# Designs tried in a protein design run: designed miniproteins, single chains, continued (2). Part 85

Each design is a single chain, and the fold is of that chain. pLDDT is the mean over its residues in the fold that is shown.

## One batch from the design tools (miniprotein)

Design m6940
Fold by ESMFold2-Fast:
Structure m6940 (fold): chain A 67 residues (1-67)
Amino acid sequence: PALSAALQAEAAARAAELAPLFEAANADPALQLEAAERLAAAVGALARRAGLDPTAQLERELAALRA
């Protein structure tokens, strides 16, 4: 099933909030981990609302980025 219009709108709002950080991270590698962590947190929250549970996969990816 596709994401609902409400979930798509929330995803767009989260993307707009994170856009300045992603732009800064493209210019400054030190911000890339922070940008990735904030994106993963936002995606995880949206996925849980959609009835999906990607938590284990997202946690492993974040751990790899911190290493």
Scores: mean pLDDT 68

Design m6941
Fold by ESMFold2-Fast:
Structure m6941 (fold): chain A 58 residues (1-58)
Amino acid sequence: MEYVKKAGEAYAAGDVGAAAEYVGKLHKENPELGRELAEKGGGTGAGAIQAAAKEGGG
């Protein structure tokens, strides 16, 4: 997923705002994956960003 990779890149660069925007777009385009990332992150936006960074970067 393009948004997962972009969220991971933005998060690694320290741009949490851009990473959050890409996670939001991912959730809109693929709600199932967005929900899974939120669950992995403990139900927080920051956790979802970290989960997306881990999936997109690794």
Scores: mean pLDDT 68

Design m6942
Fold by ESMFold2-Fast:
Structure m6942 (fold): chain A 75 residues (1-75)
Amino acid sequence: SAAVRAAARAAARRVLRYVDLSNPGDLAFGLSQIYAALGDDARAAEYRRIARERIPADVEALRAELETILRQLGL
């Protein structure tokens, strides 16, 4: 829906302004916020868990996923 897309774009803009894109926890937190706005509760929960529990994650892979979502959102 247009409302879901608008919420996801707003979340993505906040991620780009406030998270450290070199930090895996910040990237995971950012992805969690964007997926939650998209209504993808399962992926939002998984990325929130990665950020909360400081689970080791590949920064390059997380950044590539963020870039893919930003492109899909027209950002």
Scores: mean pLDDT 85

Design m6943
Fold by ESMFold2-Fast:
Structure m6943 (fold): chain A 63 residues (1-63)
Amino acid sequence: SDDLSQILSLLPSDLPDEVAILYLNGKINVQELSDRLNLNTERTVARILEIIGAQEEVKIQQK
């Protein structure tokens, strides 16, 4: 979706999951982030979590 491009531009492709989690949990709330991206809160969270999950998956494959 078009909103996915917004999230990718907001978060670098090399963003570690801990930074994204800190961003949602510490810096700004999900509602403020969803408002900025013009998305529903639940949809914003789902997409951010997917990006975070991708970073964790790469981490597991490190060996």
Scores: mean pLDDT 52

Design m6944
Fold by ESMFold2-Fast:
Structure m6944 (fold): chain A 75 residues (1-75)
Amino acid sequence: MESLREKIKKLKAEVEKLKGKYPQEADELMRDIDMLEGILDVLEKNDIDPETREALVKQLESDIEKLENKIKELK
């Protein structure tokens, strides 16, 4: 969980760098990141069965990678 939170924090920092050049895209990316952070908070605060937790963690990793790629396209 902590490693995913660290990745999310890194994504937020990268998006902040884009606000000057791409303010609309930065806002969209920030909303996507906020949604992923919300999912992570749910995983940390709720008792979730191990199989569902594993599936959600894998999905978060995939979604983080997609956001990283979108950010790279704007750099």
Scores: mean pLDDT 79

Design m6945
Fold by ESMFold2-Fast:
Structure m6945 (fold): chain A 94 residues (1-94)
Amino acid sequence: SKLEKIIKLLEEHEKEVVKILEENGEYDLARYYRTMFGLLIHEVKELNLSPEEVVKNLKTLRDTFLKENPSVNEEAKKKIEEIDEKLIKELEEI
């Protein structure tokens, strides 16, 4: 189903972002991101969100995460921004 495809993409994305943060020594941020992104995945499942709604929520989560964590490692930030854009494109193709 479309929902199962969205959930799989989100779960894979969470793992990639957490890995990037951990590889850059941002262990507390990795834990925080996992919690926030887990809540997004839960909302997608509960509300059967469309790809467009998921993209909107993902952009809001990203903007909030970056605003609340301005001291995040710049290399990690750039890598996360790149994979966020990749996820958005993959979601738009559903």
Scores: mean pLDDT 84

Design m6946
Fold by ESMFold2-Fast:
Parts: C-alpha cells; structure tokens; sequence
Structure m6946 (fold): chain A 73 residues (1-73)
C-alpha cells in the first residue's frame, strides 16, 4: 500500500520513487515548496492532481496513510 502510493505520487509528479523517498525526509510543510522547486514552477502553478499528490506525500510524511490514499482517490 505505502509503496503503491509512492509509485503513484512519483508518476503524477514525473519524479523517481527515489526522489519521492528523499522528499519524505522533509517536514510536511516544506514538501510542497520542495516539489515546486524540483519541477521548476511556482507552488501556485501546481495543477489539482499535482497539488493532491503533494498533499498525499505530506500525509505520508506524518504517517497518515488513509488520508494520503484519499488525496489520490
């Protein structure tokens, strides 16, 4: 389940699973900014799917697996 979520988040963001694992080492509040920086866009320019993937990743960093699953539908 957790590995499946990481793979889906990686696919949505166009990043490697290894990059997603590195992002999980950050505080939840820093993940969105870090993703935007890696993608070379402003955080406000994330589309709905990318924003949901970022929020799912933040929930995973907090150990909130069920909330992460809901963000990805």
Amino acid sequence: RREELLERIAEILGLSVETIEELLKRPAEEIGAAVAEILGIDIADLDDEQANAVQALAYLSLGRLEEAERMLA
Scores: mean pLDDT 80

Design m6947
Fold by ESMFold2-Fast:
Structure m6947 (fold): chain A 87 residues (1-87)
Amino acid sequence: SAEEEKILKRLEEIDKKLQEAGDLFREGKYKEALKLLEEIEKELKELEKEVEASKGVSEELKKEFREAVERFKGLYEKLKKAVEEKE
């Protein structure tokens, strides 16, 4: 559906940004990674509203969204601690 296509496209972009944030974290670029994760958080909140409002979204796609949120939270928590310890 058109609703699933929009959500899938946004999830693909979020996945790319999560990979980039992970790479920055591994490189010790904590502030840059944190800034990117803050952008990802805003996109995830926007996408959550779209998923909740949509009747056409499959349970499989909702699961993929939840998995992206879990990956974000895990990386954000680790990165926040690393930034706080450095500053």
Scores: mean pLDDT 80

Design m6948
Fold by ESMFold2-Fast:
Structure m6948 (fold): chain A 94 residues (1-94)
Amino acid sequence: MVTLTLVDSPMMAYIAYLGVEKYAKEKGFDSIEYKPVGLKGEVTVTVEPEKLFERYEAMVEVFGQEVRVTLTIKKAPDGSYVLEVERELLPEVP
């Protein structure tokens, strides 16, 4: 098992959580947690190494708005894994 943790603003952490949950449903794992940590959000993912990704892109809905989420996993020199999140608003927002 590999543990990934992301700590960011509550909105970015929640967006990351939605993206990871979508990936988890596709790959058949469910060990994902979102929790508030002070004024920030934390996402913790526990997954088998074979189910890791380097980059995952997904469409998620946040507050009725479609957002493209890009998740990136990087391996740090100490052997730990870092989860990064990026969001992109679609050009077509009704």
Scores: mean pLDDT 77

Design m6949
Fold by ESMFold2-Fast:
Structure m6949 (fold): chain A 90 residues (1-90)
Amino acid sequence: MEAAREAARRIVEAAREAKKRLEELLKKSKNPEVREALEAGIRALEEFIARQEELERLLAPLSPEEQEEVVEEVRRRLEGLLEELEKAAE
């Protein structure tokens, strides 16, 4: 159980960091379509962060190795999302 809590905590922290980066891009961007995409991304991350307890429950039946794989997969997907939105905000 504790391992699942730590994995969920790490995932939520990555999401919080991603949200802060999107908020900075939103301050910089003047393109309405890019701003809409950034606002949608921020809302999705806020909803994801709010569901930390559900994430913990989903991770609990997994092995520590599988939990680590989920953490790395989420981090990879968040970084990919950030790279695409940063590129669009140029």
Scores: mean pLDDT 82

Design m6950
Fold by ESMFold2-Fast:
Structure m6950 (fold): chain A 56 residues (1-56)
Amino acid sequence: SSSYQEQMAQIDAENQQRVADLRKQYAGASYIEQFRAMADAVEEYIARKRAVKQAS
């Protein structure tokens, strides 16, 4: 449905913003801390997309 495509596009845009915010938040942090923050963001992104598919 058109709603499905709109929700997916919104999740993609929100993920781009989240990654940008995390880069600023973890500026000067250790490599491991940066990696964990990015891994958490990826997990949330996947979960959000799965939720939209489940709602379809």
Scores: mean pLDDT 83

Design m6951
Fold by ESMFold2-Fast:
Structure m6951 (fold): chain A 75 residues (1-75)
Amino acid sequence: GLSEEELKLLLVYLDLSPDPRYRRIAWAIATLPSLEAQLAATQREIAERAGVSVATVSRAFRDFRELPEKPQFLT
């Protein structure tokens, strides 16, 4: 699962993406009713809400995880 910090970084990453499917994924996560719901959401649930394939959600999460700077980066 994602930490709260990783979730915040993921949402920024997806929202700034040139791919409209990634921005839809960001919207689908951000519109969940609580932080607990956002952290507990499965890739399938996110895909259904965003109107994209599960493979697209999986790709977005993988791309985020493979960024040069780690999601857990602390300044």
Scores: mean pLDDT 77

Design m6952
Fold by ESMFold2-Fast:
Structure m6952 (fold): chain A 72 residues (1-72)
Amino acid sequence: SSIAEKLKKLIAEISKLLRENASIDDIKKKVEEAERTIKELEKQDLTFDQDILLGVAYVTVAVAKLVIKKES
């Protein structure tokens, strides 16, 4: 789905921002967008691949939030 493809891109973008020590504001914006996209995907009847994607998204967002908390 387009929502799943958007979430894949957001996970990749957040991971890149974290690796590159990007600004906390940039990371926060992508995390907020990812959390909205996660909620939209959760409303759907999910395939196994989409369940795996959702799990990866939860972990990625959790890691980003820990970084935000430490650096803020």
Scores: mean pLDDT 86

Design m6953
Fold by ESMFold2-Fast:
Parts: sequence; C-alpha cells; structure tokens
Structure m6953 (fold): chain A 68 residues (1-68)
Amino acid sequence: SKLDEAVEKLRELIEKGASGEELVELLQETFGVSREIAGEAADEVGTAIVAGRSKEHAKKILEKELSK
C-alpha cells in the first residue's frame, strides 16, 4: 500500500540523515497533501520511527495525520 511504501521510504531517509524538509516533500509528492498536513505527519511519524515504534504504529499515525 502507499502507507507501507511511505513509512519505509521515511525510515530510509531518516537513517540516511535526511532533513525534515525532505520528509515533508516525500509526503506532499506521495499523497498530494498540503505542506501543513505533510509537516505534522512528518514530525509525528519521524518521532515514532526514531523512538523505535513498530511499522504498524507508524502507519496508523501517518493515516491519522493524512485524514486531517
């Protein structure tokens, strides 16, 4: 699913030391959401990934943020 692919790409970017701006751009390009929604999603999902939360948890956060 797009959610699975997006979470994996976000994880890869974070592991490579990508900027928050690169995470925001990925989400805008993937889902066509506003910069505001993409920014909140990138922050929340990024925090969960760095904290070692499961992929399923990260996907649920992403889905919730995209629905705002």
Scores: mean pLDDT 84

Design m6954
Fold by ESMFold2-Fast:
Structure m6954 (fold): chain A 68 residues (1-68)
Amino acid sequence: SLEDRIRELAEQATKALRERNYDKAAELYEQIADLYDEMAVASTDPQEKARYLRKAAILRELAAELRG
């Protein structure tokens, strides 16, 4: 499921951060953001769509910060 994929990528991102591999963590955050966009497209609830899109936007901002 998309939720299982997000969980796997989040665990990898946490490991990358612990290893101070900020480029890898940023890449993983961008992949998680793409999955949240997919969840937004699949949702029929406007409030749920908005929440997923907000999560994706935050993750992309965090990825940009990690890249410097």
Scores: mean pLDDT 90

Design m6955
Fold by ESMFold2-Fast:
Structure m6955 (fold): chain A 88 residues (1-88)
Amino acid sequence: VAELVERAEAIAAEIRRLAYDLGPGGSAEGRAAFEARVSAALAEMRRILDEAKNVLHAPEEVIARLEALIAESEAAVAEALARTAANS
């Protein structure tokens, strides 16, 4: 269970790094690459959450932490894309 949380935290950190690297003036090619990478990363985080809920029956605190990491990551992606669109 701890390993799933650590993996989700690592993925969340990578998503934040990718959002930072995209910057405010990201190219169309850079945006497409970013969207593809974060889509795959978010899918992996959702898979981890599903495994924690339905396979491992993890404690509520673990489920809440994983849900928070996904929500934070989705917000970071949305903010990065909004900044890039606003500078178009």
Scores: mean pLDDT 79

Design m6956
Fold by ESMFold2-Fast:
Structure m6956 (fold): chain A 67 residues (1-67)
Amino acid sequence: MVELIEELLRYIREGKVPEEEKLKQMLQAVERFHRLMEERGLDEEALAALDEEEFLELVRELEEEAR
């Protein structure tokens, strides 16, 4: 999950579009992350306060807790 979200952010930053199949995987990772956030009671305001590194660390922590 975190790896796919990091890769998506990299594509956005570079102004590039990923391959269709890769984009699907990235969107599924984003949906999974959103569900994990909701389960933890985290809101979009909490995300807006984070930089890219802090955001990816949060994604990693939520993925580890979901194992």
Scores: mean pLDDT 76

Design m6957
Fold by ESMFold2-Fast:
Structure m6957 (fold): chain A 95 residues (1-95)
Amino acid sequence: SMSTPTKEEIEERLEFLREQIERLREAIENGELDPLSQQLAQALIEAFEAALAGDEAALEAARERAVAIASQQGEEVAELVAKTLDMIEEIIRAA
């Protein structure tokens, strides 16, 4: 059954997004990613920042870009990225 997330659960998920942004930036700076993965990481950072700002239009544009980049790695990666960003959008809409 679908339960409405609590205010505490929403705050924990927003904190998780902030931590993911920092982790992705760190991976880019440390040169741990190949060029395609760097592009995907940048698109994910843009999507997460748009989500935290409550900018649904920017989130949708970043989602389309992230999925397009992820599809170059494979259908399964694109599907995972789309699912992850859809979940994030639902969290932001509930906030």
Scores: mean pLDDT 79

Design m6958
Fold by ESMFold2-Fast:
Structure m6958 (fold): chain A 69 residues (1-69)
Amino acid sequence: DPALLAAIARHDWGLSREELEALLARVEAAPDDATARAIAVEATGNPSWESLSRAQIIRGLRAALAALA
């Protein structure tokens, strides 16, 4: 759920807008789902990303950035 991921990014991960933008760029550059998941887990410390596709992670991060705008 992109709205849930946006809420988690804002409140639970403690990431700034700039950190979210950098994370989104790293995930968008990832060649596959496994690499995107590894990047998201490392950046947030949250293993729940292991169940998401690259496209789902991108949507969640974009939703978080939109909520901060």
Scores: mean pLDDT 75

Design m6959
Fold by ESMFold2-Fast:
Structure m6959 (fold): chain A 91 residues (1-91)
Amino acid sequence: MSKSEQARLIAAAAIGVVAFEEELKRGTATEDSLQAVVDLVERAVKGASPEDAPLVAKIARRAYDIAEQAGFTDVAERARKILEEAEKKAK
């Protein structure tokens, strides 16, 4: 990915996490909407440069926390694995 495409992907992942947290607080969250957010986070993690890795790890952590709070166990397990990859890159 180009650097500008990667920056847009990171922004989309961060916005998606915040939007899903709002849906979760309102009781309107769906497993499909969470999967879409986790897909964006996974793509951001896989494409992360060393400069962006700490920010992407923070986004992945927040995505995992909201996935656990939502109770969608399979998506939460996927988000946990993505978080582990993100934290490994941020070291």
Scores: mean pLDDT 84

Design m6960
Fold by ESMFold2-Fast:
Order: structure tokens, then C-alpha cells, then sequence
Structure m6960 (fold): chain A 89 residues (1-89)
């Protein structure tokens, strides 16, 4: 569905924005980190709303993606983000 495709795109964007937020924080740019964090949060909230009934399958995969970002494992984070995107479609 159109909503599912939009949710999928937003989930991928949310994970990338979260990764950029953490990198900005490590670089000491707290204003940029906050900006990317807010973008990630907005993208994630909108994606979950658009996923509707699919949110039950999407949320656990997003949680794994965000945990992988926090652990510095961007390859694993992107893999889970793609799985969440497929679940949202």
C-alpha cells in the first residue's frame, strides 16, 4: 500500500538519522546530534502510525536496529531496518 511504502521509507530514514545523531554526539556537536535525533524520532513516530496493524511486527525489528546503532554495528542496524521496512509494506 502507499502508506506501507511511506512507512518503509520513514523507517529506513529514522535508523540513518539515529546513526548520524550518535556520530555527531561522538564528534561533540550536540546541536547537530539533537537535530538528527529529533528527525529520527519524528520519522519513527510517523512510520509506526502509518504501519497500523503492521506495527506489532515492525516495532521489535526497529528496536533491534536502534540497539545495533548504539553498539556501533551499522551493518546489522541496516539489515534490521530493511526487515522492518519489509514488514511495514
Amino acid sequence: SAAGEEAADLLLDAVEHYAKSIEAEKAGDLELAKKYFQQALEDLQRAVRLAGDRARDVVPLVEKALQAVENGDLETARRYAEEAARAAR
Scores: mean pLDDT 87

Design m6961
Fold by ESMFold2-Fast:
Structure m6961 (fold): chain A 65 residues (1-65)
Amino acid sequence: LDEILEAAKRDPEGALPALVELVAKGDARAEAMLRELAPQLEEAIIAAAQTLPEDVGKRLLGLLQ
């Protein structure tokens, strides 16, 4: 987990798939990181939500607050 969080700070777009998987599993640290990065990843998060199951996609879109 810590390696993924550090990778997200260096390459937010490259780390997005791993963060999305962790958020889908209910990882609070990954969710907090995605919320922090949301302004930089808004379009990528919206695109990812379109390809995921509805419940996971809604959770991701909620992070864009």
Scores: mean pLDDT 75

Design m6962
Fold by ESMFold2-Fast:
Structure m6962 (fold): chain A 90 residues (1-90)
Amino acid sequence: MLDEKLEEIFRLTKEVVEKLGEEELKKMFEDTKETRDPEYIELEWEIFQAALNEDKKKLLELLKKVAEKEKVPVIDVADSYIELLKRLVS
């Protein structure tokens, strides 16, 4: 279950980069810095990079960090991220 979600994240991340471009995505992350906790923005960018590089170990580690901060199961974090990526691809 969780393994399949990590594979989905890798696939969707590549589609997002192909559609929007890496430079535009990086700018979107930077533009949210003023309105969000900087620690969350840095963590989200690290998650994006791990997904783009297909670094399964790093991606899982980062999703677990988000799960600990939000006090939710890691599978819920993975599902939320998949939902976000699907919106960006649409």
Scores: mean pLDDT 77

Design m6963
Fold by ESMFold2-Fast:
Structure m6963 (fold): chain A 70 residues (1-70)
Amino acid sequence: SAKTEALKEAFESLEKFIDLIRTKDIKDPKVQNEALALLDKAAEHYRAAGDEERAKRVEELKQTYEKLAS
């Protein structure tokens, strides 16, 4: 279903985010831009799946990451 596909895409985006921050320098602006884009994709896909609570938590994670990367 479209909901299952959206949840899969959200999960894959979060997995890519976690892999990126584990393997790359988080002080690199290119890495920061890619990480933020992955979190935006995860939030969009959770919202598309009707999971507003998880979308909100990903948006809060993005704010935390931006503060740590600054």
Scores: mean pLDDT 85

Design m6964
Fold by ESMFold2-Fast:
Structure m6964 (fold): chain A 92 residues (1-92)
Amino acid sequence: SLYEEIAKAFETAAKLLEEASKLDNPIDRDVFATLALLQLTVAELAAINHKDYETAKEIRELRDKVVKLINEGKYDEAAKLTREAAEKFREK
């Protein structure tokens, strides 16, 4: 289902952000964060491909919150938000 595809992308993003939070090197941290954001973009594109523009907008707003947390260096909070979103989409 669309929601399983979205949930899987968010779970992958959460794991990447959890790994980023463990890294001391800012370049390595940025690489993992960028890969996580790419997964959230994949989730948005899946919703658009299914013409579910309401869900695509929800994903974009969640990605914007994740970007803000990453820019503040709050990788653990970004990972938690992303994982909670994955569970919510899985339950739809």
Scores: mean pLDDT 89

Design m6965
Fold by ESMFold2-Fast:
Structure m6965 (fold): chain A 91 residues (1-91)
Amino acid sequence: SRKAELLRKTAQAVRTGIKGLEESIQTARTALEVAYDLASEADEELAKKAKEALELAQRAVESGGEYIEEARKSAEDLLKLAEEKAKEEEA
């Protein structure tokens, strides 16, 4: 139950990050920082992918818009993995 809850919260944070990419890359970075923190408590594979997405979002902030597409794709892959792991934990 606790692991399933952490996985769902990770998915929510990633979803916020993806929406943030449409509004502000800084908002996306902050949401992905939360996702990485939650993923680190829940699942090693998910934490690794969250770190990759966060690093791409940080580069996008620093570059003023480069890497936004890479950050978005990484976050979408991360969301899919988080949702799959949450579903497995509930089964």
Scores: mean pLDDT 83

Design m6966
Fold by ESMFold2-Fast:
Structure m6966 (fold): chain A 113 residues (1-113)
Amino acid sequence: MKKELEREIDIGVFRIQLAVTKTTLPGALSMIPDPQVQAELQKLSDEEIKALEEGIRALEEGDEEKYEEIRKRVLEISQQISDIEYPYLPEDRQQLAENLNRTSKELQKQRKE
């Protein structure tokens, strides 16, 4: 029961991330004036989409080792995307993103320990 609930939550999180990435990508690209940076964001977003789809499949198949490998890859790609997008956010949104990131890190520490 507990493992099934954890798997359902993880699948849900990946599905939300997949939907968000697909929905927000055109808007994110429109904020970036540099064509090389746009191409890098597109490439990373395509890699994230593929990794999220592979991760959902691994969770559905019960392949815990493959899921953990993919989860680490998704976290690395998501960080790279955030680093690319951050300088193009309005100052008020940058401050909000910093506050949310700090709160998220604090919550992750509490949940792991």
Scores: mean pLDDT 76

Design m6967
Fold by ESMFold2-Fast:
Structure m6967 (fold): chain A 96 residues (1-96)
Amino acid sequence: SAAQQAIIDQIMTLNASAIVAIAGALRTHSDDASLQAFLDQLIARLQASTDPQHQRALAIIQQWQQWSQADIQARADALLARNPQAAAIYQQILGM
């Protein structure tokens, strides 16, 4: 949707740590098809980007695919705590 694309555009302005925080937190909602579809759209935008911050975020997100859900959640929670803007955007996504 247009609202989803507007939020993804906001995420694309963040540094790699903040992007990874949001993507990791979304990954823990494995049973939520809408949140996984949003995450897939975010990953597609990162894959299309030549920005070094986006490429760094993508590499970390891909590495975390090998981790347990508990490990992803713990690391994502820690990064969200250090990135208040990312935490605010994450809450906006959950409220959609």
Scores: mean pLDDT 89

Design m6968
Fold by ESMFold2-Fast:
Structure m6968 (fold): chain A 68 residues (1-68)
Amino acid sequence: MKSVEIDVSTTPLDEIIEKAKSLGKKVLLEGNKAAIDYVRPALEEAGLEVETKYVEKPNNILTITSLD
């Protein structure tokens, strides 16, 4: 199963979208609520199905995992 870790505070949103699209059509986002709420709508607008798992973290690191 493919996954990537991304720091949403330093990574451009366009780059996050392209990395997620490279993982497939359905992805799981794991991270803090602020980071997920920032990234999720952009991925959904790009045509991805997004599942989320909120994790209490002091950083803005998201794990994006392929689910297809």
Scores: mean pLDDT 82

Design m6969
Fold by ESMFold2-Fast:
Structure m6969 (fold): chain A 63 residues (1-63)
Amino acid sequence: GGASAAGAGAAAGGGENTEGARKAGQYLDMGDSIKAAEAAREAGLAGGNEAGAESAQRAGLMS
């Protein structure tokens, strides 16, 4: 588990980025990790790569 303050800052970086994070989380919930990574890249989350999407999930930002 991550600290809520740090996670909230990243998740709320901006409306557009928040939408991208939401989509990535939704795709991860569906078991579609490829789509999740693509959504995270489009939002520019955590460097815009697959590892970045996984890091965001580990921080509790995506589901």
Scores: mean pLDDT 57

Design m6970
Fold by ESMFold2-Fast:
Structure m6970 (fold): chain A 94 residues (1-94)
Amino acid sequence: KAVTLTVAGGIYLSAGEVDLAIELYEEALAIDPNNSGAWRMLGRAYLARGEREEARRYFEKAASLGDSGAWRDLGRLYREEGDFARAEAYLRRS
């Protein structure tokens, strides 16, 4: 159920329907708050909106739940901010 909503959200995000994708990911997380993939995709949707701090919080949540791809997303965010020490630490985990 939550996986289906996450897949649908990914399709809408790819189509540029960022706000609709966010709604679908939030519904997925209401069903299964431990869905690490949904947290990670929510982070990517917020990055598409330019909301970097919200994206960081969602990637941190996904990483805490075991999504290894979220470590890479966090590493990219820290690198873009010039925090190379944190960027390397997170990318090393991915």
Scores: mean pLDDT 81

Design m6971
Fold by ESMFold2-Fast:
Structure m6971 (fold): chain A 87 residues (1-87)
Amino acid sequence: MLSEEQEKEVNELEKEFLTELLRAVRTLSRAEFERRFAELLDRYLKKLEEIYRKAGVPEEEIKKKLEQTRKGARELAELWWAAREAR
């Protein structure tokens, strides 16, 4: 189980990731965005994995959470790109 401090770390990481992701969608070309997205996502997932491991979350649950996060991030990025291209 995550401590209150670990939950705070997870929430701050998510906020930082989403802020940088939105900035990338708004400012970069699609090709530059794909490189930046990969860099941001890799960094975010590695930090999440470290927090979950320190919290004693089972390995199988960590893998499931990271895959869900990766999928959600891509889906969100595609929605934001569709919105950008509509204008």
Scores: mean pLDDT 85

Design m6972
Fold by ESMFold2-Fast:
Structure m6972 (fold): chain A 99 residues (1-99)
Amino acid sequence: SEVEEWLKKLLEIYEAALSTVKDPLDLARMGLLASLGELYNLLGNFEKAIPYYEEAIEIAKKLKVPQSVIDRIEKLLELAKNKISLLEHPELLTFSIPK
């Protein structure tokens, strides 16, 4: 699938970007971790999505980001734990998936 190949390429880019963020309590790190969780969910790898969301939530709580941001990531985590695809909940995606 062209979409799957694109998602895998984004995964590589986001993992590389995450490796450049040296501060463990960085807003950019939180965002990259949440995005990696979303990408792994879209690829059907729910078990690998879970630790990314859990770390993103931990950083979000420590940085005291708005509760709405924490609630969104916690909802994404719950979907991954229940093996529910984000394709069934497009309202939770910050960006549209290309066809």
Scores: mean pLDDT 82

Design m6973
Fold by ESMFold2-Fast:
Parts: sequence; C-alpha cells; structure tokens
Structure m6973 (fold): chain A 86 residues (1-86)
Amino acid sequence: EEELKKLLEEARKRVFDSLDEDGDGKLDLEEVREYILAIMEDVRELSDEEIEELIKKFDKDGDGKLDFAEFKELEDYLTEEAKKLA
C-alpha cells in the first residue's frame, strides 16, 4: 500500500533524524550502535563486535558512517534476519 510505504519511510526518517543529533545527514558508529541496541534489546543479544561488522557490511566508503540510504539497507537486513529467527 502507498500509505504503508509512506509510513515506513517516515518512520525510518524519524529514527534517522533522532540519531543524527548534529544534523549532518550521516550516522556515526556510536549512533548506529545505539539504534541497533534499542531495537534488538528485547529480541536478541548482539555484541559490540557484531554491531561493528554490520556497519562495515554497508559502509562501502570505510568512513565509519552511514547515510540515510545505507541506514535503510541496514534496517532491511535486520528485519530479514529477525524473520528468519522468529
């Protein structure tokens, strides 16, 4: 549905903006880590090392930061992994 797609984009953007405290349009390692811990705390345990590996998977530039498009790819990946385990 068009409404569902809009809500998902809006939710993702809202989360991204809440983590991007300085508004530079990118999330650093600490901000991505905080997001993953917040959304996965109740479902499964992730080590700090696993979080770093996840970031590296989408951080093609190696700058340790994710833009909004890369962040959405991370969210899609985590959603698929959650479906496999649940």
Scores: mean pLDDT 70

Design m6974
Fold by ESMFold2-Fast:
Structure m6974 (fold): chain A 70 residues (1-70)
Amino acid sequence: SLDEVGRAVLETGRAVQDAFDRGASREEILRLVEEHARKVEELLRRGNTPEEVREQVRYMFRETLRAVRR
């Protein structure tokens, strides 16, 4: 559901912020983002998520991964 997707995105943000706060390496943060991206992709595949929201969420994760990788 959209609520589950929203919660998963928020949990990802909190996890990434926590990792930065504790001085995690870029490699650790990259793994964390990739792991959360897989979880969110599973939720998006369950259907009922508007295409615009699905594309926006995927775009956010792609840009986050790009930023972490540089």
Scores: mean pLDDT 75

Design m6975
Fold by ESMFold2-Fast:
Structure m6975 (fold): chain A 75 residues (1-75)
Amino acid sequence: SDFYKLARRIIEEGRALIRELRAQGADPRLIADIEAALARVQAAVDNRASQSTIQAELQAFGQKIQEGLDEVAKL
């Protein structure tokens, strides 16, 4: 469905953003936390979890990305 297609696109874009955060000097521990959150999104999509479950994991991933952006902005 269109929703799962969008979720897969967010995963691809999330991987690219994680690489950029790492290049900008984000803490390796924070990067590991962000990668773990993205892996949970990937697992939910691969296991064909409900839209609400995928949305919850995407929200958690978004929060971790915001933490990465906030850290890089202070460097």
Scores: mean pLDDT 88

